# Designed miniproteins, single chains: the designs that were tried, part 55

Each design is a single chain, and the fold is of that chain. pLDDT is the mean over its residues in the fold that is shown.

## One batch from the design tools (miniprotein)

Design m1898
Fold by ESMFold2-Fast:
Structure m1898 (fold): chain A 98 residues (1-98)
Amino acid sequence: SKEIYLQVVEEVLREELEALRDDPVFREIVEAAFKAMKEAIRKGKTLDEAIKVGNKVALDLLNRTTSLSDMEKTIAGARIIAIFTEVDLRVRQRERAQ
């Protein structure tokens, strides 16, 4: 359900932004990716489609970030995958509880 998707996305975003207080560059990437994911959900996209939209936005921004080394981009990319995996897992758990 759209409401569960938006609730989980907002919860994960809140937790990640708190963890990223000292990383303003990655914080901006995460915020932009989650904004795109929320917009995709509001437009009626499935969770899988919305995660793909968010992931594309995050990776595009990460690749354009000139202040990050290739190693830092690789580490950040892995963290982006972990964050979106957490969104998927929390949605699946919440839907199974209903």
Scores: mean pLDDT 85

Design m1899
Fold by ESMFold2-Fast:
Structure m1899 (fold): chain A 69 residues (1-69)
Amino acid sequence: SAEAEAIIAEIEALTRELEAGKISVEEAQKRYDELAARAGAIWAQLSSAQRRRLLEAATRLVELIEQAK
């Protein structure tokens, strides 16, 4: 879905901003929580392929946030 692609793209952009030091860990966590809530709202409607891509993008971001704590 277009919403799934938008959420994935936003997670990937947030990951790049965090890696580049353009955003704080606190702000990244806040934005991630908002994106996770949006993903949760549509999760049941997603294909297995969309779920896998979304989890992969989310995992990369979460690992960066946890490493900075």
Scores: mean pLDDT 85

Design m1900
Fold by ESMFold2-Fast:
Structure m1900 (fold): chain A 72 residues (1-72)
Amino acid sequence: SMSELSKKLIEKFGEEEAKKLEDYLLQLLTRRGADAAQVAAVLARLIEHLDSFKSVEEFKEFAEEVLAEVAP
C-alpha cells in the first residue's frame, strides 16, 4: 500500500525526501494512466526492492522501469 511505502521511505531517506518521492510517484502513475491493479503492482515491487536502493535516483529509475513494464 502507499501508506506502507511512505513509512519505509521515511525510514530510509527521511521525511522530506520521502514526501518528494511520493509526489514524484503519484505524478508518474497519473501521467501513465495507471489503473488500481497496475498501481498495486508497482507499489508492491517498490516495497520489495526498497532495501536494495542506494539513492533516490535509483528508486526513481526503478519506478519508471517497473511502470513501463506494468503500464506500457
Scores: mean pLDDT 82

Design m1901
Fold by ESMFold2-Fast:
Structure m1901 (fold): chain A 86 residues (1-86)
Amino acid sequence: MSREALEAETLVALAIMLVSVAKRILENQPFSDETKKEIENLIKKAKELVEEAERLLPHMDPATAERVRRDIEYIKKEIEEIEKKL
């Protein structure tokens, strides 16, 4: 793997972890304004990681780029579903 591919895969793995944590917190409804802010902060960090991974896409092989794009699309869909429930 190129360094850029490894970095991008690490970034999307971290974003998936943050989204999973946000989903678990969301399951404890009803939640306080403080808990809502915690979910919003996790989602903001996940979005930042996705943006960094997207910047690396042109610098990796096409097969790895396709896998990373699929992970990014999954993360974006999960974020949209979480934001609709906030």
Scores: mean pLDDT 84

Design m1902
Fold by ESMFold2-Fast:
Structure m1902 (fold): chain A 86 residues (1-86)
Amino acid sequence: AKVVKAKIIAEVDGEKYEIEIEATEIGPGVTEVKIKVKNLVTGEEYEETLILEGLSAKEALEKLIEALRESVEAAGGKVLKEEIEE
């Protein structure tokens, strides 16, 4: 199965977050996306799973990274680091 991953470090309101996104093709034209967010100051973690149809794993990952950048910037934050593994 095609798996792509991204790790993003963002700073919002003085807090730093590590965001891991893993996109995996689980069936023909079906991609499962797992998002893990860890607050690096408090150690709090949360996870979300999304099922996306009609997108490749790479397309799903790229769209979520773009949405995340926009959300961080809208909150007055900064993206400090982006790593993509294909």
Scores: mean pLDDT 82

Design m1903
Fold by ESMFold2-Fast:
Structure m1903 (fold): chain A 74 residues (1-74)
Amino acid sequence: SMEEILREREKKLEELKEFAAKHQDEILEELRKHKEEAVHVSALEYSKEVLEEVPEVKQEVLDELEEAIKIAKE
């Protein structure tokens, strides 16, 4: 069922948000390290949208994602 798939995806998204909040410093370090490497723009934009909804995420993480998106679009 599509409804069951959507519920499973919502649960995984919630787990991803928790993981991102818990591992902010590691994520920030990896973003800074890979900001000049080719990355799919859609993946970066989706990550930013997800993390923007997590109040515990540092502004620095969001800023680095924006910079990575900008570089990836060049």
Scores: mean pLDDT 68

Design m1904
Fold by ESMFold2-Fast:
Structure m1904 (fold): chain A 57 residues (1-57)
Amino acid sequence: GVEGQVKAFARSYFKKFPQSLQDDEKKIVGFFKSLFPQASEEDVLKAVQAVKQELRA
């Protein structure tokens, strides 16, 4: 679904720009929401949080 697409993009994005893991969450969610207008803000937030947790492991 759309959440899976957002997660895939987030993994690629944070891997390429690791400094963005320290960016304000609201800013990151807003940016990703602009790229995935069909995703809800809640779905984008959940995807970002899940990917950040994965990358910390």
Scores: mean pLDDT 81

Design m1905
Fold by ESMFold2-Fast:
Structure m1905 (fold): chain A 61 residues (1-61)
Amino acid sequence: MKTYDVELYKDGVLIKRFSIEAESLEEAVEKTKELAQKYGADKAVIRDAETGEVLAEIEIK
């Protein structure tokens, strides 16, 4: 498992941060989509928790 930092945004404002553990980036993306829907975010950014590198940006419609 890897630790991912997830940042949820609404109207360009950071509303929530999470640290999540997932076996793959694909799993982290799916968990992030569920969190974004729960918290009403319109964008999410997934980072590697060790390096801070942006691994994925997701637009929520």
Scores: mean pLDDT 83

Design m1906
Fold by ESMFold2-Fast:
Structure m1906 (fold): chain A 123 residues (1-123)
Amino acid sequence: STIEEVVNQLGNILSEISKLFDQIVDTNDPEKIIKLLERILSLLEEGLQLLEKHELTPEMVQYALLLQGYAQRVYALSLALAKEVNGKLKEKALEIAKRARQLSKRFRDLLVTRAGQTLNSIV
Protein backbone atom coordinates (compact mmCIF):
# COMPACT_ATOMS: atom_id res chain seq x y z
CA SER A 1 0.00 0.00 0.00
CA THR A 2 1.08 3.63 -0.55
CA ILE A 3 1.71 5.82 2.53
CA GLU A 4 -1.41 7.84 1.58
CA GLU A 5 -3.52 4.63 1.55
CA VAL A 6 -2.10 3.59 4.97
CA VAL A 7 -2.82 7.06 6.47
CA ASN A 8 -6.40 6.87 5.09
CA GLN A 9 -6.86 3.34 6.55
CA LEU A 10 -5.57 4.52 9.97
CA GLY A 11 -7.96 7.52 9.83
CA ASN A 12 -10.87 5.17 9.07
CA ILE A 13 -9.85 2.89 12.00
CA LEU A 14 -9.76 5.90 14.38
CA SER A 15 -13.18 7.10 13.12
CA GLU A 16 -14.74 3.62 13.62
CA ILE A 17 -13.23 3.28 17.14
CA SER A 18 -14.70 6.70 18.07
CA LYS A 19 -18.18 5.58 16.86
CA LEU A 20 -17.91 2.34 18.87
CA PHE A 21 -17.02 4.29 22.05
CA ASP A 22 -20.11 6.49 21.45
CA GLN A 23 -22.22 3.27 21.34
CA ILE A 24 -20.67 2.16 24.68
CA VAL A 25 -21.73 5.50 26.28
CA ASP A 26 -25.32 4.96 25.01
CA THR A 27 -25.77 1.44 26.51
CA ASN A 28 -26.01 -0.17 29.98
CA ASP A 29 -26.01 -3.77 28.60
CA PRO A 30 -22.77 -5.48 29.79
CA GLU A 31 -22.91 -8.09 26.99
CA LYS A 32 -23.22 -5.35 24.35
CA ILE A 33 -20.37 -3.34 25.97
CA ILE A 34 -18.12 -6.46 25.89
CA LYS A 35 -18.93 -7.00 22.17
CA LEU A 36 -18.15 -3.34 21.37
CA LEU A 37 -14.86 -3.49 23.35
CA GLU A 38 -13.85 -6.70 21.49
CA ARG A 39 -14.50 -4.90 18.15
CA ILE A 40 -12.40 -1.91 19.29
CA LEU A 41 -9.53 -4.30 20.25
CA SER A 42 -9.72 -5.88 16.76
CA LEU A 43 -9.48 -2.42 15.14
CA LEU A 44 -6.55 -1.47 17.44
CA GLU A 45 -4.70 -4.65 16.35
CA GLU A 46 -5.39 -3.76 12.67
CA GLY A 47 -3.96 -0.25 13.24
CA LEU A 48 -0.86 -1.63 15.01
CA GLN A 49 -0.22 -4.10 12.13
CA LEU A 50 -0.43 -1.26 9.58
CA LEU A 51 2.02 0.84 11.62
CA GLU A 52 4.46 -2.11 12.09
CA LYS A 53 4.58 -2.82 8.29
CA HIS A 54 5.53 0.73 7.20
CA GLU A 55 8.05 3.48 7.90
CA LEU A 56 6.41 5.96 10.30
CA THR A 57 5.57 9.42 8.98
CA PRO A 58 4.82 12.22 11.51
CA GLU A 59 1.06 11.78 10.82
CA MET A 60 1.34 8.02 11.45
CA VAL A 61 3.14 8.79 14.76
CA GLN A 62 0.16 11.02 15.76
CA TYR A 63 -2.25 8.17 14.86
CA ALA A 64 -0.14 5.69 16.90
CA LEU A 65 -0.41 8.02 19.94
CA LEU A 66 -4.21 8.24 19.50
CA LEU A 67 -4.51 4.44 19.14
CA GLN A 68 -2.38 3.94 22.28
CA GLY A 69 -4.77 6.31 24.12
CA TYR A 70 -7.76 4.25 22.91
CA ALA A 71 -6.05 1.03 24.13
CA GLN A 72 -5.67 2.68 27.57
CA ARG A 73 -9.38 3.66 27.50
CA VAL A 74 -10.43 0.06 26.63
CA TYR A 75 -8.28 -1.13 29.57
CA ALA A 76 -9.92 1.33 32.02
CA LEU A 77 -13.49 0.60 30.81
CA SER A 78 -13.04 -3.19 30.88
CA LEU A 79 -11.67 -3.06 34.46
CA ALA A 80 -14.62 -0.85 35.51
CA LEU A 81 -17.06 -3.29 33.84
CA ALA A 82 -15.37 -6.28 35.59
CA LYS A 83 -16.30 -4.73 38.99
CA GLU A 84 -20.01 -4.58 37.99
CA VAL A 85 -20.42 -8.11 36.51
CA ASN A 86 -19.95 -11.75 37.61
CA GLY A 87 -19.12 -15.14 36.10
CA LYS A 88 -18.41 -15.43 32.36
CA LEU A 89 -18.97 -11.70 31.72
CA LYS A 90 -16.34 -10.83 34.37
CA GLU A 91 -13.89 -13.34 32.81
CA LYS A 92 -14.44 -11.73 29.36
CA ALA A 93 -14.01 -8.18 30.75
CA LEU A 94 -10.72 -9.16 32.46
CA GLU A 95 -9.45 -10.86 29.27
CA ILE A 96 -10.27 -7.67 27.31
CA ALA A 97 -8.34 -5.65 29.95
CA LYS A 98 -5.31 -7.96 29.57
CA ARG A 99 -5.38 -7.67 25.74
CA ALA A 100 -5.79 -3.87 25.91
CA ARG A 101 -2.79 -3.57 28.29
CA GLN A 102 -0.68 -5.72 25.93
CA LEU A 103 -1.72 -3.59 22.92
CA SER A 104 -0.94 -0.35 24.80
CA LYS A 105 2.57 -1.69 25.58
CA ARG A 106 3.09 -2.68 21.91
CA PHE A 107 2.07 0.83 20.72
CA ARG A 108 4.42 2.36 23.33
CA ASP A 109 7.31 0.09 22.23
CA LEU A 110 6.70 1.01 18.57
CA LEU A 111 6.72 4.73 19.45
CA VAL A 112 9.88 4.48 21.63
CA THR A 113 11.88 2.35 19.14
CA ARG A 114 10.73 3.71 15.74
CA ALA A 115 9.08 7.15 15.99
CA GLY A 116 12.24 8.92 17.25
CA GLN A 117 14.33 7.48 14.40
CA THR A 118 11.68 8.45 11.81
CA LEU A 119 11.37 12.05 13.08
CA ASN A 120 15.19 12.49 13.19
CA SER A 121 15.45 11.35 9.51
CA ILE A 122 13.12 14.24 8.44
CA VAL A 123 15.45 16.96 9.82
Scores: mean pLDDT 88

Design m1907
Fold by ESMFold2-Fast:
Structure m1907 (fold): chain A 93 residues (1-93)
Amino acid sequence: GKKKAAEGAESAAQGAEGAAEATEKGKYHTGAMAGTVGSGAGTMGSMMGGGSEGAEKAAEAAKKASKAAAKGDAEGAKKGAEEAKKAAEEAKK
């Protein structure tokens, strides 16, 4: 259970990081998709892991990164990626 939550949170963090990188390159649609996929993975990890708070937070942060990427906000996408990474560390506990 707990391992699946940590894997989902890590996937959310990777998706959020991808959103930040794509946004810096001006690929806003690619960034929005990466963040959305990461958010979905974090949500699934939370459900499969029995309601992990860390995985839920990682999913929300990835969703924020996705929205920032869609707007071309590279700073917002980077902030979302940092929040997702921190939440993924919480999911390991």
Scores: mean pLDDT 79

Design m1908
Fold by ESMFold2-Fast:
Structure m1908 (fold): chain A 90 residues (1-90)
Amino acid sequence: DLPKTEIEKFRDELKEAYEELLKLLEANVPDEELILKIENMKKKAEEIGDEATVKELEKLLELIEKDRAKAKERLRELLKQIEETEELRK
């Protein structure tokens, strides 16, 4: 198998983080724990220069605070986009 690029490695980490965030949202975990996880992923996105993901994570932070139901819907959309990108590369 070909080695994964830095972007592909980050995508795998991002997918795992989104899956975990969705589970935490469904478990009614405090916003502080969700915010910390999103901020950590945002820092990684900034380090690799993925401005689009930084912007999406900032949007997700706002949704977590204002509307958890919309945050769950957005996480599901983001996970679907990652899965569809994986299928297109196979």
Scores: mean pLDDT 77

Design m1909
Fold by ESMFold2-Fast:
Structure m1909 (fold): chain A 86 residues (1-86)
Amino acid sequence: SPELKELVRKAGERAGELMLKATPEQQQEAQKIMEEIKKKYLELGKKTGKKPDMLEVFIDVIKALAEKFNDKELLELAKEIEELLK
């Protein structure tokens, strides 16, 4: 979907902007959150024998970053992506 691609692009840009403006400490915390999400999906893949859904991983990362940075714009973009996938 062109709409889905545009929302994913906007969410990626916003996440990138937040990371660029983040302190070294915030960047380390965000990296730890991303690694924890990656580990969860790798463990699910081992249990189910299925490859992780990269879009689902992306949404979880974007939501976690939005919560960590208290960024309402990024949270709203994540919600719009989820709504479009229904």
Scores: mean pLDDT 83

Design m1910
Fold by ESMFold2-Fast:
Structure m1910 (fold): chain A 60 residues (1-60)
Amino acid sequence: SSAQAAALGAALGLDAAGTGILERWLQENMADFDEDQFAEALGLDEERRARLRALLATLR
């Protein structure tokens, strides 16, 4: 949901564009999504990439 994407984006320190990408991803099937490619597309550092993986593990 957009509210879920906004909350996760804020937790990861994403800008509006990054939050929009995350929202689209949350609307798709996560089974074929590569977290490392997503983190690179968002420009996340290693710390934020680790946070993203931890947050996504609770959503699967």
Scores: mean pLDDT 70

Design m1911
Fold by ESMFold2-Fast:
Structure m1911 (fold): chain A 97 residues (1-97)
Amino acid sequence: LSPKTKAALALIGLALGSISKEEAIELMVKAGFSEEQARKAAEAVLERQDEIIELYNNAKSNEEAKKKVAELIAKILVEEGVISEEEAKKVIEEIVK
């Protein structure tokens, strides 16, 4: 998995309550992001946590849940300037496959 995909997976874990905010930031920094980028991304994900959880709970299958959550996390990362739209497509592809 690419470093950007590892960062997205850490943010998915944060959104679903599997890891803490501090753990998500540490994992993103280990993946090569700055502390500022990691903190901004983690905070943006937490602001939209209810939306992410709703997508997960309303999905018809685990595969659909994984895809929809990955798409929203990738969108947040693009909106926060952490990754490009092209990189977001690759991250979604790596998570869903």
Scores: mean pLDDT 86

Design m1912
Fold by ESMFold2-Fast:
Structure m1912 (fold): chain A 74 residues (1-74)
Amino acid sequence: MEEIKELLLRLMELVVRHIPEARPLLEAFLEGKISVEEALEELSRLYLEHESELSPEASAEINRLLTEITLLME
């Protein structure tokens, strides 16, 4: 649980740096208003919406963290 939360927080902070529109999602997660599953779903949606605007390096790092979290949840 803690490892998944730490990775998700890191992912959310990374996404907010490149996609500022994700900040309300990060705030909701920190306040406990949304679940890990809900946060991942919304992050994936935002990432797909802004994928063409991201650098290859940013996209690769986001995908790496998403993969790590997904594997831990399965």
Scores: mean pLDDT 80

Design m1913
Fold by ESMFold2-Fast:
Structure m1913 (fold): chain A 88 residues (1-88)
Amino acid sequence: MEELTDEDLEKMIKEIEELKKEAIEKFKSSKKVVEAIEKAAEIYIEALEKLKKGEDPEKVRAEVKAKMEELAKEYPDLPQLVDELLAK
């Protein structure tokens, strides 16, 4: 398995930004949902930038999970929204 390159990480950031734009367009009638999407996208972009800096992928993944769980406390519908957007 190949280590993620800067090019791979930049592609992932672009994909998250595209998903964010699509999600905002879909849910633009709900300010709460848009705010949740923006915060979720920021968490993932920060994580990808940490991976670009050579941070341990497993540690970064654990940090994302913790931050997303905290965000879900403020936005209880967010986990379902993220699953829908990421098709998981």
Scores: mean pLDDT 73

Design m1914
Fold by ESMFold2-Fast:
Structure m1914 (fold): chain A 63 residues (1-63)
Amino acid sequence: KLREEAEKVVDEAIARMKAATDPAEQSRYAGEALEKLSELAEKNGDKEIFDEGVARLQEAAAA
């Protein structure tokens, strides 16, 4: 169920990024999500969770 936690982190970050009008706020939300994903991946030894989350956040930031 770690993937559900990671997906929730990414989904919430993407929603905030889409709602934000300031690029600095978008970067902050993405950074906070990356930090949480990194902690989840390291704590559970699953690098794939981090890599998938990063890809989704980058796609959202690119429009």
Scores: mean pLDDT 77

Design m1915
Fold by ESMFold2-Fast:
Order: sequence, then C-alpha cells, then structure tokens
Structure m1915 (fold): chain A 73 residues (1-73)
Amino acid sequence: SEGRELWEKAREETAKAAREAEAKGASEEELFRIAAKHVAELARSLGIEVPEEAETDRELAMETAKKVLEKIL
C-alpha cells in the first residue's frame, strides 16, 4: 500500500510540474523529460538502480517505469 501511495503522489506531482512547465511554454520533449525525471527519482526512492540516461532516453525511461510498477504492484 505504501508503494502505491508513493506512486499516486508521484503522478500528482508530475502532473503539477508538467502543467507549470506548459504554462512557461515547454515543448513535448521538455514535458517528457520532466516526467522521466520524476519516474527516475521515484524509482531511486524505491531502491531501484537507475542510470542518468533514463531521464533523457525514452526506452530507458519506459523500462524504469515498468520496474517501478512491478515493485509497487
């Protein structure tokens, strides 16, 4: 349950950060980077080893998200 609550909070915080960036004129690529960074930070908080490249590479970001979901579900 704790992992699920952390995931729900991370989703809300990511959505807020994305809205703030969009208000500043952020591109879709910049919005992706914001989401990837939050997913990587959540993964590290859960003890998952995440390379810095997962914050910029879409394939690595997707693998990181999958590992987060597998750990909290």
Scores: mean pLDDT 78

Design m1916
Fold by ESMFold2-Fast:
Structure m1916 (fold): chain A 68 residues (1-68)
Amino acid sequence: MKDFKVTIKTKDGKVYEAILPADKYESVEIKAPLPNGNYELTYTKKDGTKVTTIFPKDVVESISVEEL
């Protein structure tokens, strides 16, 4: 199982990175852009729990997820 790297680039040029450990998280999915232009990031934990975080379109330029 691979760790997931989440990279968020903001419209003001800042870059934020987070690593989600493969021992706690089953999958990470970007469901975006939504009809309102926002980004939706869904984390699925190994117990089947889904956690959704919404990022506003006026703050975020891009979100990417990569397997490490």
Scores: mean pLDDT 75

Design m1917
Fold by ESMFold2-Fast:
Structure m1917 (fold): chain A 64 residues (1-64)
Amino acid sequence: MKPVDEEEVKEALALIYLAIGKLDFERGNKESALESFRKALEIAKDNPELVEYIKKAIEEVEKS
């Protein structure tokens, strides 16, 4: 069995928190959304494309 790619695991975890944040924002819970997005950023910090995407999501929540 090939070892799991550590970067793929981090990306999956960041996407899970991003999805949770989007769901919380859709439900009107901005504080929970921002907490989830911050967690996603911390996990994804070494992936510049994902970091940029999460930052954009945070800005959309803060702007609303």
Scores: mean pLDDT 79

Design m1918
Fold by ESMFold2-Fast:
Structure m1918 (fold): chain A 93 residues (1-93)
Amino acid sequence: LAASTNALIAALKTAAALASAAGQNDTAAKLTIAADLLAAVQASNDAAALKNLLTNIVAYLSAVLATTKNAALQSTLNTALAIAKALIADLDA
């Protein structure tokens, strides 16, 4: 779980950098906040808080992915979505 959560944090930070480079500063800020919140929740060891945050992240990433035309950002967001969905499934198991 920790390794997958760290992979998601890294993917969100990469997506934030790509969004910033594309001039999508609001999206970059929200992705950075999501990464920081994941790190904080991971440190708290609260599975319910982690699941709630992951569900919100999936919703936000899906919304950004539906509107972006940047191929690099789309690729990174798809990777982040796959990790987040897998983490939710692991928490439900």
Scores: mean pLDDT 82

Design m1919
Fold by ESMFold2-Fast:
Structure m1919 (fold): chain A 86 residues (1-86)
Amino acid sequence: STRTLTIEGERELTLDGKTYTVYSATITVTTTADSITVEYTLTLASKEEAEALAAAVEKAAKEHGVEVKTEVKGNTLTITLTVPAP
């Protein structure tokens, strides 16, 4: 099944001591028999902030052994996280 949640409004996100301004976030969760996929689409203040957040997320994912894909388009960052279901 697929579920989508949209959070609108300016928010601050702090990761590894750096603060980012997020103007909107959309979270889509897709569940199948063999996997759970979570996709985050974030709108940030600039392309530079989106690229910096993408790098920080990928670093955190590697430290925790999690599969993550990031994509930056302008000031929009898409983060895709896939977890195998047992």
Scores: mean pLDDT 78

Design m1920
Fold by ESMFold2-Fast:
Structure m1920 (fold): chain A 98 residues (1-98)
Amino acid sequence: MEERRERIRELLRRASEATRAGDFEAAKEALIEALVLAGAEEELVRELIRAEEEGRWELARELAEKLREAIEEVERALLELREEEKGKPEEAERIRAE
C-alpha cells in the first residue's frame, strides 16, 4: 500500500515545487506520472490534457470518467500532502521552541 502512495506523494511534491517556480511543463509531467502510477494509461492521460487544452470538453469529460479512479487516488494523495505540509513546519518549530 505505502510504496505506490509514497511515490505518488513525491511526484505531487515535485509538481507543487514546479508550479511555485512557474515551471508548468514540469508540473504537468509530474502529474501525468502520478496518474500513471495510480493505474491510468499514459496515452489516455495525455489525451485528456490535450482535449482540455483544445477546449474539447465533451471528449475531456469522457476521458476523465475513464480515468476517474486514478484521478480520485491522486486527489486523495494531494489532500494528504497538503495537510502534512501545513503541520510540519509549525510543529517542528514549536517542538524546537519547547
Scores: mean pLDDT 74

Design m1921
Fold by ESMFold2-Fast:
Formats: structure tokens, C-alpha cells, sequence
Structure m1921 (fold): chain A 71 residues (1-71)
């Protein structure tokens, strides 16, 4: 299965955008929405095939889970 360079780049941008959105949602106390967005960011990072994006998205998800448990 071949993924186009454009598709990979779009998924990197999507993963980066979800990180910012997760931060906003956590600040607003919207924990369930933040968790959903963080999970979507991980999916986008995996679709991009970019290791740095994957590691970053997984860290955002784990931090989001931690914040939800503390809420």
C-alpha cells in the first residue's frame, strides 16, 4: 500500500493541529473531548508514518489520560 507524500504531509499537519486543540480543551475542562481529539491525533500521526509525529502524538495522549484521571 502506497501513501502519497501529500497525504503524509496532511496527516503530519493534522497531528500537529490536534496537539494545540487538546491543550485548549484541557484548559477549558473539556476532558472527554480532549481525549477523543488526542486519540485522533495519534491515528493521523500513524497514517503519516513520521516517527517524531507518532512519538509526540502518543505523549499528548498519555498526558491527556493523566489529566482526565486527575479530574
Amino acid sequence: MELSEEFKAENIRAAEGTEERVRELLEEGRYVEALFVAMSGVVSAYLSGNEEAIERAERVLEETKRRVKEA
Scores: mean pLDDT 78

Design m1922
Fold by ESMFold2-Fast:
Structure m1922 (fold): chain A 103 residues (1-103)
Amino acid sequence: MLEFHGTVEGTVTNSKGEVAEFVLELHIVKEGDKVTIREVITVKSGRLATADGVIEAGETLERELESILSDEELETYLLMQAGVEKASGSTAYVLYLEALEAM
């Protein structure tokens, strides 16, 4: 069994120069090829736009993904998520890279 549990304080700046501050918590459990990924995003200030909608200051979004992934597929997923975060201007991409190094 492999497990990663980490938290990062992140910032994201939109195209207008407006900054959102948030906390991302990432918990990954892998038992054989069964993977559970849990993400908790809490916005501390500003507004955070995500694929699932806009999160206002003081709000929390929780996401859980359960899938069958090989080690290579999990590494690909984490790299992809880091890329998406970085492309959006989010500093939280570092947590996905940290998880990749731990798995």
Scores: mean pLDDT 84

Design m1923
Fold by ESMFold2-Fast:
Structure m1923 (fold): chain A 74 residues (1-74)
Amino acid sequence: MEEDEKVDEVAAAGRKAIEEVLNSKGIDGQVEAYRAGVEVVRQKAEELGLSDTALRRAIGRVNLALAELIKKQR
């Protein structure tokens, strides 16, 4: 469905922002990576007109992505 595609796009953008910060700063940058990911998700969600429920879903996916990326750093 169209909204699920938007959630996927927004979550992917947030994950990319997290990966860029972690690739630059490593695990010491995890707080900055999370902030960057959430900010990108909020901006992209506003641009695409996501509902509050869809935004929460995208943020949840970014939280999972951060946890998985941190595990890969070990």
Scores: mean pLDDT 80

Design m1924
Fold by ESMFold2-Fast:
Structure m1924 (fold): chain A 69 residues (1-69)
Amino acid sequence: MKVYDPIRNEWISLDEFLKLYPGAVYDEEKKQVTYPNGVVFDADDISTMVDARTGAVYRKQEDGNYVLA
């Protein structure tokens, strides 16, 4: 399985992701990855990222940048 790394802007394997971010958690039922800092995004859909602390939603733009929705 591959997950999107928004910091590196790359698709990497889940195993590689967990090695790079050892505090990260993958939720199989929700298909979501939670970073150690509380940022959440869908493993299969990189168009949306959520900051779990604030509830802020970010959308990926055509230029590859994430902007607050």
Scores: mean pLDDT 68

Design m1925
Fold by ESMFold2-Fast:
Structure m1925 (fold): chain A 85 residues (1-85)
Amino acid sequence: MEKFKKALEEAKKVLEEAKENYEKYKDIAGELYKKAMEVVKKGIKEGEELAKKGKINEGTETILSATNLAKGLIDEGKEKARDAL
């Protein structure tokens, strides 16, 4: 349970970061930030569904994997936005 809650909180933080960067840099790297938001939202949904079925470890892994992928997309977007400005 604790690991799942921590993974979910981290995913929510990454989702907010993607939203903020999308608002600021949508014309430069908006597609990357949009994809990051979609990845995190899907990961949270799938992870919560797995947890409800008693597969909390699998749910945690799903959320963590989605969060890590989204972080990579955000970092790529930030690099492109910084280089373009």
Scores: mean pLDDT 83

Design m1926
Fold by ESMFold2-Fast:
Structure m1926 (fold): chain A 60 residues (1-60)
Amino acid sequence: KEEELLARLKADPNDKEAVEGLIKLESTDPEVLKAIANSPALTPQEKAEIAARILKKKYN
């Protein structure tokens, strides 16, 4: 199901269902996290939360 959601998000970055589904899966895959963070379907608040998680992971 992760592959289907990731493929949907790659085809339509505005697919909020795909973004939410991938977040629910709690994947630590860098490709998945990057796709989620780069989705324009996220609000600025949601983007800030995910960006903070990614930056924290990159720095440590």
Scores: mean pLDDT 69

Design m1927
Fold by ESMFold2-Fast:
Structure m1927 (fold): chain A 66 residues (1-66)
Amino acid sequence: EALEKARELAELLGVELDVSEDTDPLEIARKAEEALEAKRPSLSEEQQREATRLGAELGRALAKEM
């Protein structure tokens, strides 16, 4: 379910992550973190809160898949 959470985060950030079902969970995490860092200064306060929540959910999903 990490892929689904990574895509939700990408949609919130307005970016497209180069991730698929074949992408390693660690690479999904890395790409999601890079996208978040790049976009964080442009996010509204509400978007930053939602990004933090989705990031936590992504981390939990990745921990279960690893």
Scores: mean pLDDT 75

Design m1928
Fold by ESMFold2-Fast:
Structure m1928 (fold): chain A 88 residues (1-88)
Amino acid sequence: FLPSLDTKLIKAAREGNLEEIKKVIEEIIDYLYSLGYTPEQIKAFLDKILEELKSRGLINDEQYEELKKFVDEKVAELEAKRKATTIK
């Protein structure tokens, strides 16, 4: 957890702003990838964050399902980008 990104994510969740939550998730993905984390590690980390948000009541079941799908899509894009880089 990064303090600034955590604060931003919690604020968006409290406001029920799904679009802002997605934006913060993208920022987290970019940050972790820049630190050398693999797409698989990033997915595992984000899955834990989403479970924590749901357990705290900051997001509901519908938002949780939508955000899990969003994370899966973004991680798949990141994996495709990594594979493209390793080909040439």
Scores: mean pLDDT 78

Design m1929
Fold by ESMFold2-Fast:
Structure m1929 (fold): chain A 91 residues (1-91)
Amino acid sequence: MAKVNINITERNPRQPASLGITATYIPKKDTYHITVGVADEQGRVLARKSVDVKDGESATLNLELEGHRISRVSLSLPDNIDVTITHTVVS
């Protein structure tokens, strides 16, 4: 099982934002391609990161947001992937 740790730092959060996490499994490479995006209420992209992780391995993604807080989370994940999301708020 692949593991992904997503650390989100929200600095001076004032406006809502949505977090989207999408993972695609690539069987020929035994690799999960993970894309993490944050968008505002109008759908404008505030942050986007991607990482590849192989089955049995772990990856970490760090995202920092200024002026926004995560109010909604959307997941599109295949089987056999474990995703942990950690939020830290800094004012």
Scores: mean pLDDT 85

Design m1930
Fold by ESMFold2-Fast:
Structure m1930 (fold): chain A 57 residues (1-57)
Amino acid sequence: SLSQQLTSSDREVRLEAARELGKTKDLELIQQALTQAAKTLDRAEMIELGKIIQENM
């Protein structure tokens, strides 16, 4: 799932998942995925993903 790829150890996989997640424009899905990612990723990684998601909406 995109939510699972968003927490990948591979940064390129995470960024690709963020782009795809933004393209869905599904705010509930985006919020759920970011909430799960925040449990494993640091603040800098979360800021990067949030920016990429917004740029692709």
Scores: mean pLDDT 85

Design m1931
Fold by ESMFold2-Fast:
Structure m1931 (fold): chain A 88 residues (1-88)
Amino acid sequence: PLSPESIKRLLELLERLKETLAETGRLSEEQRRGLQTLAEVSSQHPEHQPISEKVREILEEHADATGDDPRVDALLQEISRVLEEGGR
């Protein structure tokens, strides 16, 4: 399971992602798929419910977003890194 520190870091990254998406309106199909997977996996653990809820909120608010943005890509890469490190 993710540590409290990893959960806090993920929520901070997801908040920045939400703000970046609101500014850019860009989210590729690959990036959306990654976020959907994160929401599904996180929903299986009660401790990770805040992550699941934040991701679903982002996906719902930005359902029409399309295309690539380097800032969005960088944030998703950082989220992936935290998940890898937090799983240790």
Scores: mean pLDDT 80

Design m1932
Fold by ESMFold2-Fast:
Structure m1932 (fold): chain A 80 residues (1-80)
Amino acid sequence: MEELLERAIEALREAGKLNPTLSDEDIEKAVEALRKLAPYLTPEQLESLVERLENAIKNKDYGAVEAIVQSLIDAAEALE
């Protein structure tokens, strides 16, 4: 699980570097959100997240990256 979480964080940061509309602050906020969500995520959900991020990077689908970032932030906010 921890290894898969770190892979998801790496994919998220890589997606952020390639996306000109996302700031470093937006990416770090999404990383913090993902770390807060980690205890509530299954390995399958983390694998799905990694695949979605890697596919978005490969296809230069910046809208998909933005949607993933926003969904992580919203989900973490709902856990307060």
Scores: mean pLDDT 80

Design m1933
Fold by ESMFold2-Fast:
Structure m1933 (fold): chain A 87 residues (1-87)
Amino acid sequence: AQQEIWDERLEAAKKILEEAEKNGFSLELPEEDREEIIELVRTILTNPDPEKATEALLKLIELQKKLGLSSEESRLLLAEAIVEVAK
């Protein structure tokens, strides 16, 4: 909804993706898990209801733990989701 905030999010996310590519780091997940994470990130960033955004954030944290993602993998996945949501 706010262009300036989205521009800053996109710039940060793109930098994370560029750094990962330069280091040869990539993340492979089942498409269903990737899609669920994108939907949760979409809710967190775009839903005006703080309760729903908080529920989505908690579910995202639980899903990342369940998938056994490292800090680097989580960072890359969130960056990819932010870019996808901003399209």
Scores: mean pLDDT 78

